# Designed miniproteins, single chains, continued (4), part 17

Each design is a single chain, and the fold is of that chain. pLDDT is the mean over its residues in the fold that is shown.

## One batch from the design tools (miniprotein)

Design m12564
Fold by ESMFold2-Fast:
Structure m12564 (fold): chain A 99 residues (1-99)
Amino acid sequence: SLEEKENALMDALVERLGPLLTPEERKIVLDAYEEAKKNGGNAGDFYALLLSKGASERVLALVSTALNEFYKGKSVDEAVEEALRRLREGKLELQPIKR
């Protein structure tokens, strides 16, 4: 289902972005992830929680890029890889989420 795929996307983002984040960024990501899971939230709710908790522009850019690529029909892995690719190439930009 879409819910299962959105949950897999959140799981992949936390797992794969974690090692690249500062301790402060990682704490905010984990806090937002745990709160979203506890409340049965979707990937959009996760992003809203990141905003409310003061996540860095870099974290917001990574997550919004992955969400937009996923909503374009890419797989979870492809969506996360695209965000990581843009980060490596210095092309990562904050994006509005487009479902």
Scores: mean pLDDT 85

Design m12565
Fold by ESMFold2-Fast:
Structure m12565 (fold): chain A 61 residues (1-61)
Amino acid sequence: EEEEMLELRGRAVELALKLFNGDRAKASQYLADLIQKHRDAGLDDLEAYRATVEELEKELE
């Protein structure tokens, strides 16, 4: 499960960087805001990262 978390974190960072054309500051802030939104909705850390990856993938489509 820690393995899955590391993979999801890496994927989320990769997708956020693609969304913001390599702007690390904007990507990091947007990613942090999405994760916090899902945590505030009652998701645990793993589910929050999974939901964040799904949201970012939809935005890039």
Scores: mean pLDDT 80

Design m12566
Fold by ESMFold2-Fast:
Structure m12566 (fold): chain A 95 residues (1-95)
Amino acid sequence: PVPLSEEEAIEAARGIGESTDLVGALGLLLAAANSEDPGIVPALVEAAHSPSLVGQLAAVRALASLGTEEAREALRELAETHPDEEVRRLARELL
């Protein structure tokens, strides 16, 4: 409900990428999605390329929740270039 600072938003996005627990990933996604910080989009793109599939999918959903032009551009790029088909499919679905 309150916008996160740049540091808090980046930490939340990194936590999403490292999460192996769906409930934890959703909590971090909700925190990140409330951010107005321009640094959140690059952090979520980094999380979408983490080794955790749950974290990758949560990062894509957080980008969609932001709904900014920068976030939509990142989603288009992930839909075209991400190595995982499930991540690409979700990014296309949420555009």
Scores: mean pLDDT 67

Design m12567
Fold by ESMFold2-Fast:
Structure m12567 (fold): chain A 64 residues (1-64)
Amino acid sequence: SEVEEKLAEARKAVSEFLKKLEEETGKPVTGSLQLVDEETVKLIIRVGDEVFERELTIEEAIKL
């Protein structure tokens, strides 16, 4: 489906963003994307011992 294609693109963009964050912070960085609805995702990022949550549109996630 179109949503699945956009999610795959968003996950790729997030993966690249997390690698960049790890390089910039010098800390272990992990993250996950959770689908909230057809337009909205929740990005959960762990940087060392700190956890951050952001709500993004799928389009915003793709542009990371």
Scores: mean pLDDT 82

Design m12568
Fold by ESMFold2-Fast:
Structure m12568 (fold): chain A 81 residues (1-81)
Amino acid sequence: MELSHEEALEELLKLLDELGLGEEVKEEVLKTIEEMKKRGYKIVISDIPPEEAARRAALSGSPVFDLNVVKEILERHAKAR
């Protein structure tokens, strides 16, 4: 599923709120989405594992950013605390 940059931002902010992550992490996520937008990346979400999603993105021939990769990183960050 392909997401707009605005939809991706809303999805990540909702996850950050659910995980109880602080303002500094929220700002970092905002900066990451803005950077992907400036680089012309298409933001998608897939039903495959994050590792597999990253491999498929690399093989697409076009810049693609899978939101599930970011979600996995945020969840690991929350779990490490």
Scores: mean pLDDT 68

Design m12569
Fold by ESMFold2-Fast:
Structure m12569 (fold): chain A 71 residues (1-71)
Amino acid sequence: GAAEEAARRAQEAVDRGGARAAATQGLSGPDARKAGAEEAYRRGLISREGAEAAANATSPDEVRAAATAGA
């Protein structure tokens, strides 16, 4: 449904933002993920709470849950 699509889009935005931060700023792992989550929040794709939860997530399922809540 719409919530699942929004969650997927938010997770993709965090992942792509993190990959971009790694490529352009040399960030790695958790720092890249935090940068991606902040960018997704700034772009209005996820809430502040969702971005914080996604940045602190340790597994793909946690990132998905955070993105779902944040979208």
Scores: mean pLDDT 70

Design m12570
Fold by ESMFold2-Fast:
Structure m12570 (fold): chain A 77 residues (1-77)
Amino acid sequence: SEERAILEELGAAVDAGLDAFIDALAEQHARVAGHRVSDEKRAALMEGIKKAGEEKVIADLRAQIDAALAALAERER
């Protein structure tokens, strides 16, 4: 249930754009690790995404989230 909620939140954020995705990912990371993601870490991640090509990264992230949700649904049968 919680894993599904996290994946659904990340999927919605990917559809909203890279900034929304990074914000959602940073919030989940802070919750799990107990540490806030620094502005410097977020900037470095955005720079990496721009170098890799934003459209390709968005498509790859969407596919990975969809695959993870499908795998989770199969495991919860």
Scores: mean pLDDT 69

Design m12571
Fold by ESMFold2-Fast:
Structure m12571 (fold): chain A 70 residues (1-70)
Amino acid sequence: SAEEAEILARIVARAREVSPRLGEAAEALIAAGGDEAKRAEIMSTLSDEERRQIAEVVAAVGAEFEARRA
């Protein structure tokens, strides 16, 4: 959907603001989609700190879009 595409683009943009590496990881995770094995492989290349940062970015973007719908 258009909203889903906007959310994904926002996640990538926000991740890139944190670091170029986090932006690359966000793009790769989105490209993997529902491929759990590929997603796990990508996540395994990240540090614990980078995994926390990805989770924070996703949560922040999710909250932003929930607020727009409320």
Scores: mean pLDDT 82

Design m12572
Fold by ESMFold2-Fast:
Structure m12572 (fold): chain A 91 residues (1-91)
Amino acid sequence: MNYFEKLYEEFMKIVDEWVKEGGEAARPIAEELKELVKKSLFESTDPNLIFYTALLVKTLIDNYEEWKKKYSPVELLEHVLRTLKILEKLA
C-alpha cells in the first residue's frame, strides 16, 4: 500500500509538470489518466491490471527525463493513456 501511494504521488507530480508544459490541450488527457491510474492501482481487484499499471507508471517515472526531451507533453500523455486503456480491456 505505501509503495503504490508513493508511486501514484510521483506519477501525479510528473503528470502535473506535463500539464504545465502542454497547456490547456493536455489537461483533459491528464485528468482522465490520473483517474484511470487511481482506479487501477487502488480500486481494482485484478492482480494483472494492478501489476501492469504499476509497471507502466514506474517505467514512466524512470524514463521521464529521457522522454521529455523527445516527445511533447500531449503526445506522451496520450500514449500512456492509450496503453493503460488497452491494459484495462485485456484484464
Scores: mean pLDDT 79

Design m12573
Fold by ESMFold2-Fast:
Structure m12573 (fold): chain A 94 residues (1-94)
Amino acid sequence: MEKEELEKKLEEEVAKKMKEIAELATQVIRDGSPEEAALAKRGMTLAAAGTDDLASLDRGAEAFAAIPSPLGHETARLVREMGETMRELKEKIE
């Protein structure tokens, strides 16, 4: 795969994962407790900031992982996978 094609694919994977994270976080905010909704809002804010600061992705994943539900844990997993994809993209671009 050419470098430009790989970079585009990784950017598309980040966008897809961010959409999935937003959908799951919205469900937690709607259906969860006020405390779970606060953690999901924090996780979303930190995941969005992760496009500029990769450390914010780790904090976002921690916020979602603190939600004591399968949705929280699945969202944390997606944030971690998005962080791995973004780190790979940064490594390829430098």
Scores: mean pLDDT 79

Design m12574
Fold by ESMFold2-Fast:
Structure m12574 (fold): chain A 85 residues (1-85)
Amino acid sequence: SQQKLQLRQEALDILEEIAQEHNSPELLEHVEEAREYLENADDEGFNSKLLVAINLAKKLDIDPEKVQQADELAKQADEIALQEK
């Protein structure tokens, strides 16, 4: 689904922006790995790595509103994935 892919890309773009603004190379690496899974259409790998990235951003206590926005976009994409079953 194009909509599912776009929502997931938007979630990663938000997390990448947070990583760059707050100088977190660890968060950036997780975002880059999640992006690779997304490009390979590996939904399970993507979801696992995105969760790691979101949890790291929460642990670093950086930009909680943007982190929640990324999490909400990911959940919307997951709802679309469930409808595709």
Scores: mean pLDDT 85

Design m12575
Fold by ESMFold2-Fast:
Structure m12575 (fold): chain A 87 residues (1-87)
Amino acid sequence: LVEEYKKLIEEEEAKIKSLVDEKLAEEIIELSRKAGEALAAGDEKKYKEYSEKLDKLIETIEDEEKREQVKEAASRLISAAALLTAA
């Protein structure tokens, strides 16, 4: 199961990296992982802080199609990171 979560994380990270520039992708991936970790830890304050920063970063993506794809990938990454952390 841990192997499956790692694969999901890898796939979503690759998707984000393919859609936006390297620096933006790195920031989105980092915030998504931190949000997932905070969610698994029950840290509602940190989860909210990371999620809000993530949302603001994604809003800077001008291309609507890419923005939606990144939102979806980030959401899946958060879930996978939370599950991996809780496992």
Scores: mean pLDDT 84

Design m12576
Fold by ESMFold2-Fast:
Structure m12576 (fold): chain A 84 residues (1-84)
Amino acid sequence: MSPSERLRLLAEAAEEVARYAEKGDFEKAAEGLERLRELSRSEPAVPEEAVELLEEGARYARKGDGEKAAEAARRAARLLREAA
């Protein structure tokens, strides 16, 4: 799998996690964002800003702030697609 293809898959996963946050499934959203953050740290092509947004999103999800968690996840997805 190419680096570009991996970044697109991470972006799609981040958008899926944003939907969990919007639905109020904060546990799945937080777990998903933390997993994406760890995977992103292992991928050299991922911008640091995207990793920071995934971490921020996980914190908002754990606080029950679905709107801010979803916004952070979507911003991360956008940066991941731009880097792909």
Scores: mean pLDDT 84

Design m12577
Fold by ESMFold2-Fast:
Structure m12577 (fold): chain A 84 residues (1-84)
Amino acid sequence: GPLVTATITGVSLGHGLAGAHVVADGRPGVLLASRSSATDGFRVGENVALLLADGTGYTGTVSSASGPLRPGTVVTIAVTATTP
């Protein structure tokens, strides 16, 4: 599937959720992982959902992450499904 790159802009997304505010494809959104830690970084191979402000959704797996869960970290997602 296609690769989508998301840059973290904020990390106060969920109470106990591994998640972040991001910008992807020039659009604001949220990147969520299925695990319950908001302090961890996204891990290669982890299942994620990317939800963009226009209502577009992507599900996939993390192919790379440039660093921990903080603003400026870049996460690349290998997309497996898209919701319009």
Scores: mean pLDDT 75

Design m12578
Fold by ESMFold2-Fast:
Structure m12578 (fold): chain A 72 residues (1-72)
Amino acid sequence: MDVPSNEEVLKALQKATNGLVVDAWILPLPGADGVLVMVKLKSGRIAFGYASNSKIQDMVDAAIRGIELVKK
């Protein structure tokens, strides 16, 4: 499974969230299709989402769903 770099995903997330995300980590799941996307917000909260594939857009969408659950 080709996983984009943490920098590429962080850049995409910063663009999509207008800088709300300050750090991102991509964790491939052993024995399963997909990846866990973890993000750190300006508030210091951690959000995460599960993407069924390693495409940047799907990982961004998964992280945004996680952010919506924990933001503010």
Scores: mean pLDDT 76

Design m12579
Fold by ESMFold2-Fast:
Structure m12579 (fold): chain A 76 residues (1-76)
Amino acid sequence: MTEEEIKEIFNKFDKDGDGVLSGTEVENLLNELIEKYNLQLSDEQAKELYENSTKDGKIDFERLYPVLKKIYEKVK
């Protein structure tokens, strides 16, 4: 899992190019990351990923990457 790979996936869902995802785009992004990196997350860990990576239902790359990296290091 590299920063460049995560950024590429983020940009795939960032249709407007503003660096922010909201609503169903957040869920779609997180599901894609979970599947691509084969993350064996519990329901509580999945909820923690969402809650720690979003603010007001929105996500940016700077908030996402550190949270995802921390979870990846725990479950790999």
Scores: mean pLDDT 78

Design m12580
Fold by ESMFold2-Fast:
Structure m12580 (fold): chain A 61 residues (1-61)
Amino acid sequence: SNRERAHELILRGIALRLRAIGLEFDAEVLQPPDRDALLAQAARLRAEADALFAEADRLLG
């Protein structure tokens, strides 16, 4: 169902956001280029999570 699919997407989005937060935390103690690489990866995970949440919203709306 759309509700079950939306729930799956939300859980995946939450997992990606938590991973991004972990990378941002790890980046705080690093110097470039390693810091910049982790921050770029975190930004991509956040963008992917936002896309999943937007898809879930469309399925529920």
Scores: mean pLDDT 91

Design m12581
Fold by ESMFold2-Fast:
Structure m12581 (fold): chain A 76 residues (1-76)
Amino acid sequence: SEKEKQAFLEKAKEIYDKYKPKIEKALKEGDKKKMYELVIEMARELLKIAKEFGFDEAAKRLEEEIKQAEALLEQL
């Protein structure tokens, strides 16, 4: 359980490190649409690893966050 949580956290950090500079660049450029698109892509990659590890609660929260972000993107 703890070992699996640590492995998940490590993979999640790699995904965050990949997307953070791209999201920050879009934010600096004032491209809100691109920023939300990148946030959704990041959340989808996190969802994939949450499902891989069987973290159903984390997966459910990520699915809800993706739906909320997609709704915000549609308003732009």
Scores: mean pLDDT 85

Design m12582
Fold by ESMFold2-Fast:
Structure m12582 (fold): chain A 60 residues (1-60)
Amino acid sequence: APEETREEVRRRLEKNPNPSQKELEEIAKRHGVSVSAVREAVYELQAEEALKKKKELKEK
């Protein structure tokens, strides 16, 4: 996905780690990309966020 699309996906994931299908479709329409491209970006960013949360939990 384009950088701009990935930035919007990242912002959505910060607010809601499990975005709905409708949210993915809205991002796809807004950026003129396929829903599949948005979903791929979601999976990539969710994996990054999960690793980040695991590290933050260890700070306790």
Scores: mean pLDDT 74

Design m12583
Fold by ESMFold2-Fast:
Structure m12583 (fold): chain A 80 residues (1-80)
Amino acid sequence: MKKVSITLPDGKVVEVTVPEKVTPLELLEELLKKEPDNELLQKLYELIKSDENMKNTVLSAEEAKERVEIALENLAELEK
């Protein structure tokens, strides 16, 4: 188990505990447990369900963090 800090597009930092090998979808599920009312996280979760790479690619916790942070930033920009 490894603690990773995820920076949300609004600058909020959320710490989650995940396995050292995790998929981006699994990391996002842990983020949703911490921030269940966050609309951006909920929207990203629905989008990721259709993405085979995000569902099935096992990454290090750091790599999964980077992919989720990039996806959240991109989604936030599209919503503006």
Scores: mean pLDDT 79

Design m12584
Fold by ESMFold2-Fast:
Structure m12584 (fold): chain A 62 residues (1-62)
Amino acid sequence: SLEAAREVLEIAKELDPSLSDADIERILALYEEGKSTEAIELAVELVGLESFVEAMGRYLSK
């Protein structure tokens, strides 16, 4: 869901503070357009795969 995507990206920002609020909104705009693959690719490009996977893991673990 869009809410879950936002929460994951907020955790990613905690892991990498260089990820800006503008970057989060850009990624979420792609996700809302149904471009979920492009949204994930952009998120991974900006924070790296390791940080993105860690953010997903933290979201699933609370």
Scores: mean pLDDT 84

Design m12585
Fold by ESMFold2-Fast:
Structure m12585 (fold): chain A 94 residues (1-94)
Amino acid sequence: VSYTLTPLERADEYEKLGDTVNALLWYKLTVLELPEDSLERARAYAKLGDYYAQAGNLDKAIEWYEKAIRSAEKTDPEFAKELRAKVEELRAQK
């Protein structure tokens, strides 16, 4: 029996441990390996947006959330709606 984590699962584990650097690397890998309409890719884009927002780079945060919205829109409209609310909140801070 071999235990293998997906890139997204590895990123989530690093995030839970507070290892932001490794979490970001695995979220970026998730984005590169999954199809554009993937919900997992949308979640990875949203996490990248969250990190840029925390760093105060609102323009890049909005860009990543917009990519997440495009990926989520067909598969999870509720998640896309939540991401649009985050974008509006960040735009209000500019």
Scores: mean pLDDT 78

Design m12586
Fold by ESMFold2-Fast:
Structure m12586 (fold): chain A 66 residues (1-66)
Amino acid sequence: DSEAIREVAERVRDKAPKGAEALEAQRDTKTFQQAVMAAAKTNLDAGDEEGVQAISEAAREVLARR
């Protein structure tokens, strides 16, 4: 769902800007789960554990509204 991916990206933009960019880039081509996992991996590879947490929390919140 492109809108759900966009909502996650907006929620994490301040804490995980690289993750937000990865989510935006994959919004139209990947499933929600694939986009979130790819963004989390991008932040994990960068050593940004806080960003990984922010992405996970935002994804859980957005998913709970589906």
Scores: mean pLDDT 75

Design m12587
Fold by ESMFold2-Fast:
Parts: sequence; structure tokens; C-alpha cells
Structure m12587 (fold): chain A 81 residues (1-81)
Amino acid sequence: DVLAALDELEAEFAAAKQYLLTEILPTLPEEKRQKILDALAQADALLAETRAAVEAGRASLEDVQNAVQEMIGILRDAYES
């Protein structure tokens, strides 16, 4: 079930986001903190777009997997920059 996989991903992302916001971001320099916040906003937007596409029957499991990889890339690039 593509929707079940997406629900699990959203829950995991929400937990990771909470941890980053409360435990990690306060320890980082302001510039780095802002980059990660911007990356989280981009990941949120991508996740919302992916959910809308899945619910409309327009997204495959491959599309969900590609969205996950893109989200990981966005966050990694922000952290490594």
C-alpha cells in the first residue's frame, strides 16, 4: 500500500524534524541553522506534493522512492554546505 508507506515516511520525517529542531539546530551556527531550516521547508513541500499525487492516483511507488531520495539529498546538501 503506497499510502501506508507514505504515512510511515511522514511519521519518521516528523520525528527526525522534531529532533533536529530541539536538539541539533540550537548547537549549530546561525548560517548553518538557517540553511537546514530552509532545507526542511523544501522537504515538507516535496512530501506534501508527493502525498497529493499519491492520493490523486498520479504517483507510483517509484515516485515515492524518488521523492525520498530527493528529500535526503536536500537535507544532506544543506548539512554539508
Scores: mean pLDDT 81

Design m12588
Fold by ESMFold2-Fast:
Structure m12588 (fold): chain A 74 residues (1-74)
Amino acid sequence: SMDQIRRLQRQADVLDDLIDKAEAELQKLRQRYQQATDPQVRQQLADKARFIETLIDNGKAMRDEILRRIEELK
């Protein structure tokens, strides 16, 4: 249905926004990592970066699945 397609498109748009924000945060973490001299701080930043990379990958996979579902409803 058109209403289901619109709902899925809104979900894809929200994921795109969240991915963009996550990528911006990842860039900030990478910059902070380059400036950090404390090994514990570097490890924490590396762990946060890995977590955000996983969120981006999962977000992209979810977006691709939503787009596939939209195509199936056409």
Scores: mean pLDDT 88

Design m12589
Fold by ESMFold2-Fast:
Structure m12589 (fold): chain A 72 residues (1-72)
Amino acid sequence: SPFSKEEEAGILAYYLLTSGKATPEEVAELVKEKFGIEIEVTEASIKAMLVGSEALIKVNPELAKEILEKYI
């Protein structure tokens, strides 16, 4: 994948949070399990992650779709 592990984790988190499929706490647990990355579950950290991930999805929507298909 041309995305880093952090970017892939952010794209997955963006989808799960914006689709209502997971809470921030559930997303943090999943990201730790799948990527080995610890996400701070604060309003500021979640907001920053969502903004960054939305930008990546807009630039590379086809690649973002592949990331979602891999983990869903």
Scores: mean pLDDT 79

Design m12590
Fold by ESMFold2-Fast:
Order: C-alpha cells, then structure tokens, then sequence
Structure m12590 (fold): chain A 93 residues (1-93)
C-alpha cells in the first residue's frame, strides 16, 4: 500500500494534464486516507495547491476539509487548516 501510494504521488508530481492530475490526486488521497497516512494526504493537497490551477486548488480545499472531519490529531488539523487558508489565498491572486 505505501509503495502504491508513493508511486501515485510521484506520477502526480510529473503529470501536466489537469484531468489526469485530478484522477491521480483522488486515488492517492483516498489510499492515504484509508491507510491513515495523513502526512501523504497533506502532501497530495500541497501538490494540488502548488499547481496554481483553480480546479486543482478547489480539489485541494475539498480534500483538506475531509481530513478535518476524520482526524483528532491536532497537528494534522492545524496543517489542514493552513492548507485551506493558503489555497484560498492562491484563488484570490
């Protein structure tokens, strides 16, 4: 599972097509979320925000909100909130 997740994230980093980035991000996020790998889930969110694409940034906000619903880890909660604020900032620029 970890090796599959790492492969998806590496593919996502190299992908330039928005529709394929959405597919890879959704698969990677789902796998990270199901395995409790919230560090990798946040990495997927960061990649989407860093893309500068409005659709990918909106997907990042949706994913960060899902993390807030499912974790009681204060560090992960604060980091997810930070990503939501950063994503909103990118959408306003």
Amino acid sequence: KLEELRKLIEQLKKETDVEEQKRLAEEAFKLAFETGDFESALEVVDILIDSGDKELIQLAIKMAKELLKKTEDKDIILRAIGRILRAIGELLD
Scores: mean pLDDT 84

Design m12591
Fold by ESMFold2-Fast:
Structure m12591 (fold): chain A 89 residues (1-89)
Amino acid sequence: MLEEAVEAQLEGAKSSKDPESARELVEAARELVEAVIAGDEEAVREAAERVREAAKRVLIEDYGLSEEEAERLAERATEALIGQAKQLA
């Protein structure tokens, strides 16, 4: 269930090298999923931007990726999350 996946990500955030950025990513991801399920296209765009920025930060700080690689992966991860949330709506 998506709620369990979010809870698992929150547990991972507690052991993150940057727990604040990891927490922000989980919160932004939850908002994005809720916006997709609600069918609010404007809220989806705003939440997707927040997820992309938070994911980029986590990828750089926790995984040591370059800014270019982190941006590319954050974009793909955000698109995948939207696709999964649409299947639940």
Scores: mean pLDDT 74

Design m12592
Fold by ESMFold2-Fast:
Structure m12592 (fold): chain A 55 residues (1-55)
Amino acid sequence: SSLQEEIKRLTQEIQELSDKLMEASRAGDTEAAQQYQKQMQEVARRLRELQEELL
């Protein structure tokens, strides 16, 4: 279903953002890390909304 496909896509986006956040943190780039953190929170919020619709 389109809903399940969107959940899968957002889950992949969170994983990619998590990887970028770890890289920025390791490099000491606190500004980039904060920006990735904010993006991750937005994607996570949308993912939670869609998961609630599935249940």
Scores: mean pLDDT 84

Design m12593
Fold by ESMFold2-Fast:
Structure m12593 (fold): chain A 68 residues (1-68)
Amino acid sequence: SQAQQHVQQFVQDALEGRVSEAAQHIRQALALGADPQQIIDGLRSILDTAKDPSFVRGLIAYVHQQSA
């Protein structure tokens, strides 16, 4: 699905340090009806490997706020 494609793309963008592109793909995935829990789980999976864990935590908070 398009939502799953955006989830895969934001993970790659976040790992490569493309912060703006990661945020854009998350927003697009949510707009296409992606499960917020799927996005949060994807972000949590990269927390231990992220060079900037605070940025990833910020994205998790953003997704949580958008789905609350």
Scores: mean pLDDT 75

Design m12594
Fold by ESMFold2-Fast:
Order: sequence, then C-alpha cells, then structure tokens
Structure m12594 (fold): chain A 84 residues (1-84)
Amino acid sequence: MATAEVTVTLSNGRTHTITVKGRLVGDEVEIESATSDGQPLSPVALEFLKRELREHPALRQAVIDALRESEANGVGTATVTVTG
C-alpha cells in the first residue's frame, strides 16, 4: 500500500493538502484512508473524495501519479487545480 500527498486547489479557490493511503488497481484508485490538512477524513468525507476523483479526471490522475511515484520511489507528491 502506498501514500500519496496531493496539494489541491478547489473551484472555490481554497488549497488543501490531501494525503491518500491506498493502492492502484489498473487505472483505478482503491483508497484505504485519507487526511485533509493532517486531519483524518470521516466516512462521509471519504466518500465525497471518492466522488471527486471520479468527477475530476485531473485530480484522479494526480492521485494515480503520486501513488505510482510512491510505490516506485517511496515518496509521491502532486499538485492539481480542480475546476467545476
């Protein structure tokens, strides 16, 4: 299982650091747990994050790239801007 740190700028202009603990299954992300700005996400917030990954291909790709980098190099980071 890998850990990816993604800096996300949301459509409302807010920037958050999301740390995702999960794995890659083909082109999909299986999320075990996540934190936002160091705080663990509730089950409801985690389901919202999973939906955001499906609705925003750029965010999903950033998480995939960071997880892949983490599996290869031990550290995976990415930055992405989410637009509506």
Scores: mean pLDDT 76

Design m12595
Fold by ESMFold2-Fast:
Structure m12595 (fold): chain A 65 residues (1-65)
Amino acid sequence: SKEIEKLIKQLFDKDENVRLKAAEEIAKLEKIPDEAIEALRDVLLNEKDEKIKEKLKKIVEENRR
């Protein structure tokens, strides 16, 4: 729980490399809570980096309702 919250916060970092690493770490998680999925969807809507968007889309798609 706390780890996913930390990763979500890192998705808002000013450093593109930090955001990319956070997305990759989230993608490696075995189970992501629904609250985190909703937060990831919000982040995805505002993300401008193509590679980060692709990572986030995959996570959301794998955990879609």
Scores: mean pLDDT 74

Design m12596
Fold by ESMFold2-Fast:
Structure m12596 (fold): chain A 120 residues (1-120)
Amino acid sequence: MSEEALKLAELSGRYAVEGNYDEALEYTMKAGDLLKKSKDSSTIRQAILIFVGYSILAMGEGNEKNAKTVIALGYLLYAKSTNSEDSIKDAEKAIKLAEEVGNEKLKEEAEKVLEKLKKE
C-alpha cells in the first residue's frame, strides 16, 4: 500500500510538470485515498516531499503554472490523507492555487475535500 501510494505521487508530479493536469489530479486523488486508509504518517511525509521536488523542478524550468499546480496537488494530497486543522488550511491553499492557475477540476476536488473536513 505505501509503495503504491508513493508510486502514484511520483506519477502525479511527473504528469503535472509535463502539463497533463487531469492525469496528475487523478493520481493525486488515488494516492490520497490509499494514504487515508493506511494513516501512515511517514509515507504521507514522503509523498509530500515528492511534490516539493517536482515543484522545485518546475520553478527551475520557469513554468509557474506547473509549479503552482504541483504545490496545489501536494496540499490536496495532505488534506485528503489527514483530518486536522492543518488539513483544512491546506485544502483552502489548494483551492486558492487552483484558482490562480485556472484549474476548475482541481478546485472542485479541493472544495469537496474541504467540505468533508469541516463536517468532521
Scores: mean pLDDT 86

Design m12597
Fold by ESMFold2-Fast:
Structure m12597 (fold): chain A 119 residues (1-119)
Amino acid sequence: MSKEELLEKVREAAELAKSPNEEERKRAAELLAEIAKSEDAEVRKAAIPVLAELLKDENEEVRKLAAEALAEIAKSEDKEVLEAAVPVLEELLKDENEEVRELARDALIIAYGRLAGLE
């Protein structure tokens, strides 16, 4: 997908993330997980605030999918992307779901290592 198409999909995900319907919010998380495979720093930075909203979701599956997407973003080589992702990942260490906490822990190890290398 082009950068413009990916940014349009981030906007679509942002609208779905605000839905009162949990299936629509789950679709938002799934869409963001696909977007997270893009190496584009601007696309990744645009996705982070939408993921931050989904990570506060009442539905455990929505939070798990959003955490997986954020963990993928944390593999980024872009310092600004990592600086935006780290505080959101740190909040996930407090999640009620053990798998979400494990994803956050593993992603933070990668992100901290990359940030140390980008100094």
Scores: mean pLDDT 84

Design m12598
Fold by ESMFold2-Fast:
Structure m12598 (fold): chain A 56 residues (1-56)
Amino acid sequence: MAPPRYLVLDENGNLLLETTDPREVEATVRAHPGKLTLKILDADGRVLAEFEVEGA
């Protein structure tokens, strides 16, 4: 099974979350103030998409 992986990074580039569950991504974004970077990776670690999002 090859689910996408979600990475959430803080403003300093520190990894806050790695998950395959988008609900965990939403909870993390709501809990962290400021700008976060969301990366979506395939099963091989290839970046499919990258977004900057505003947290809590």
Scores: mean pLDDT 78

Design m12599
Fold by ESMFold2-Fast:
Structure m12599 (fold): chain A 55 residues (1-55)
Amino acid sequence: SAERMAAIRAELEALLAQSTGDLRADVEGALAQLPEMSVETAEAMLETLRRRVAE
């Protein structure tokens, strides 16, 4: 849904603010590709990036 995609975008923007170096570049790439992703793909990507930030 549009609401779920908006929520995923907001979470990625929050991760971008907390990211540096290679991780920041990956989050920027994810944001750029977000309009071409399904909700399922976007959710899986967000979860992977969240785990990388937490480590």
Scores: mean pLDDT 82

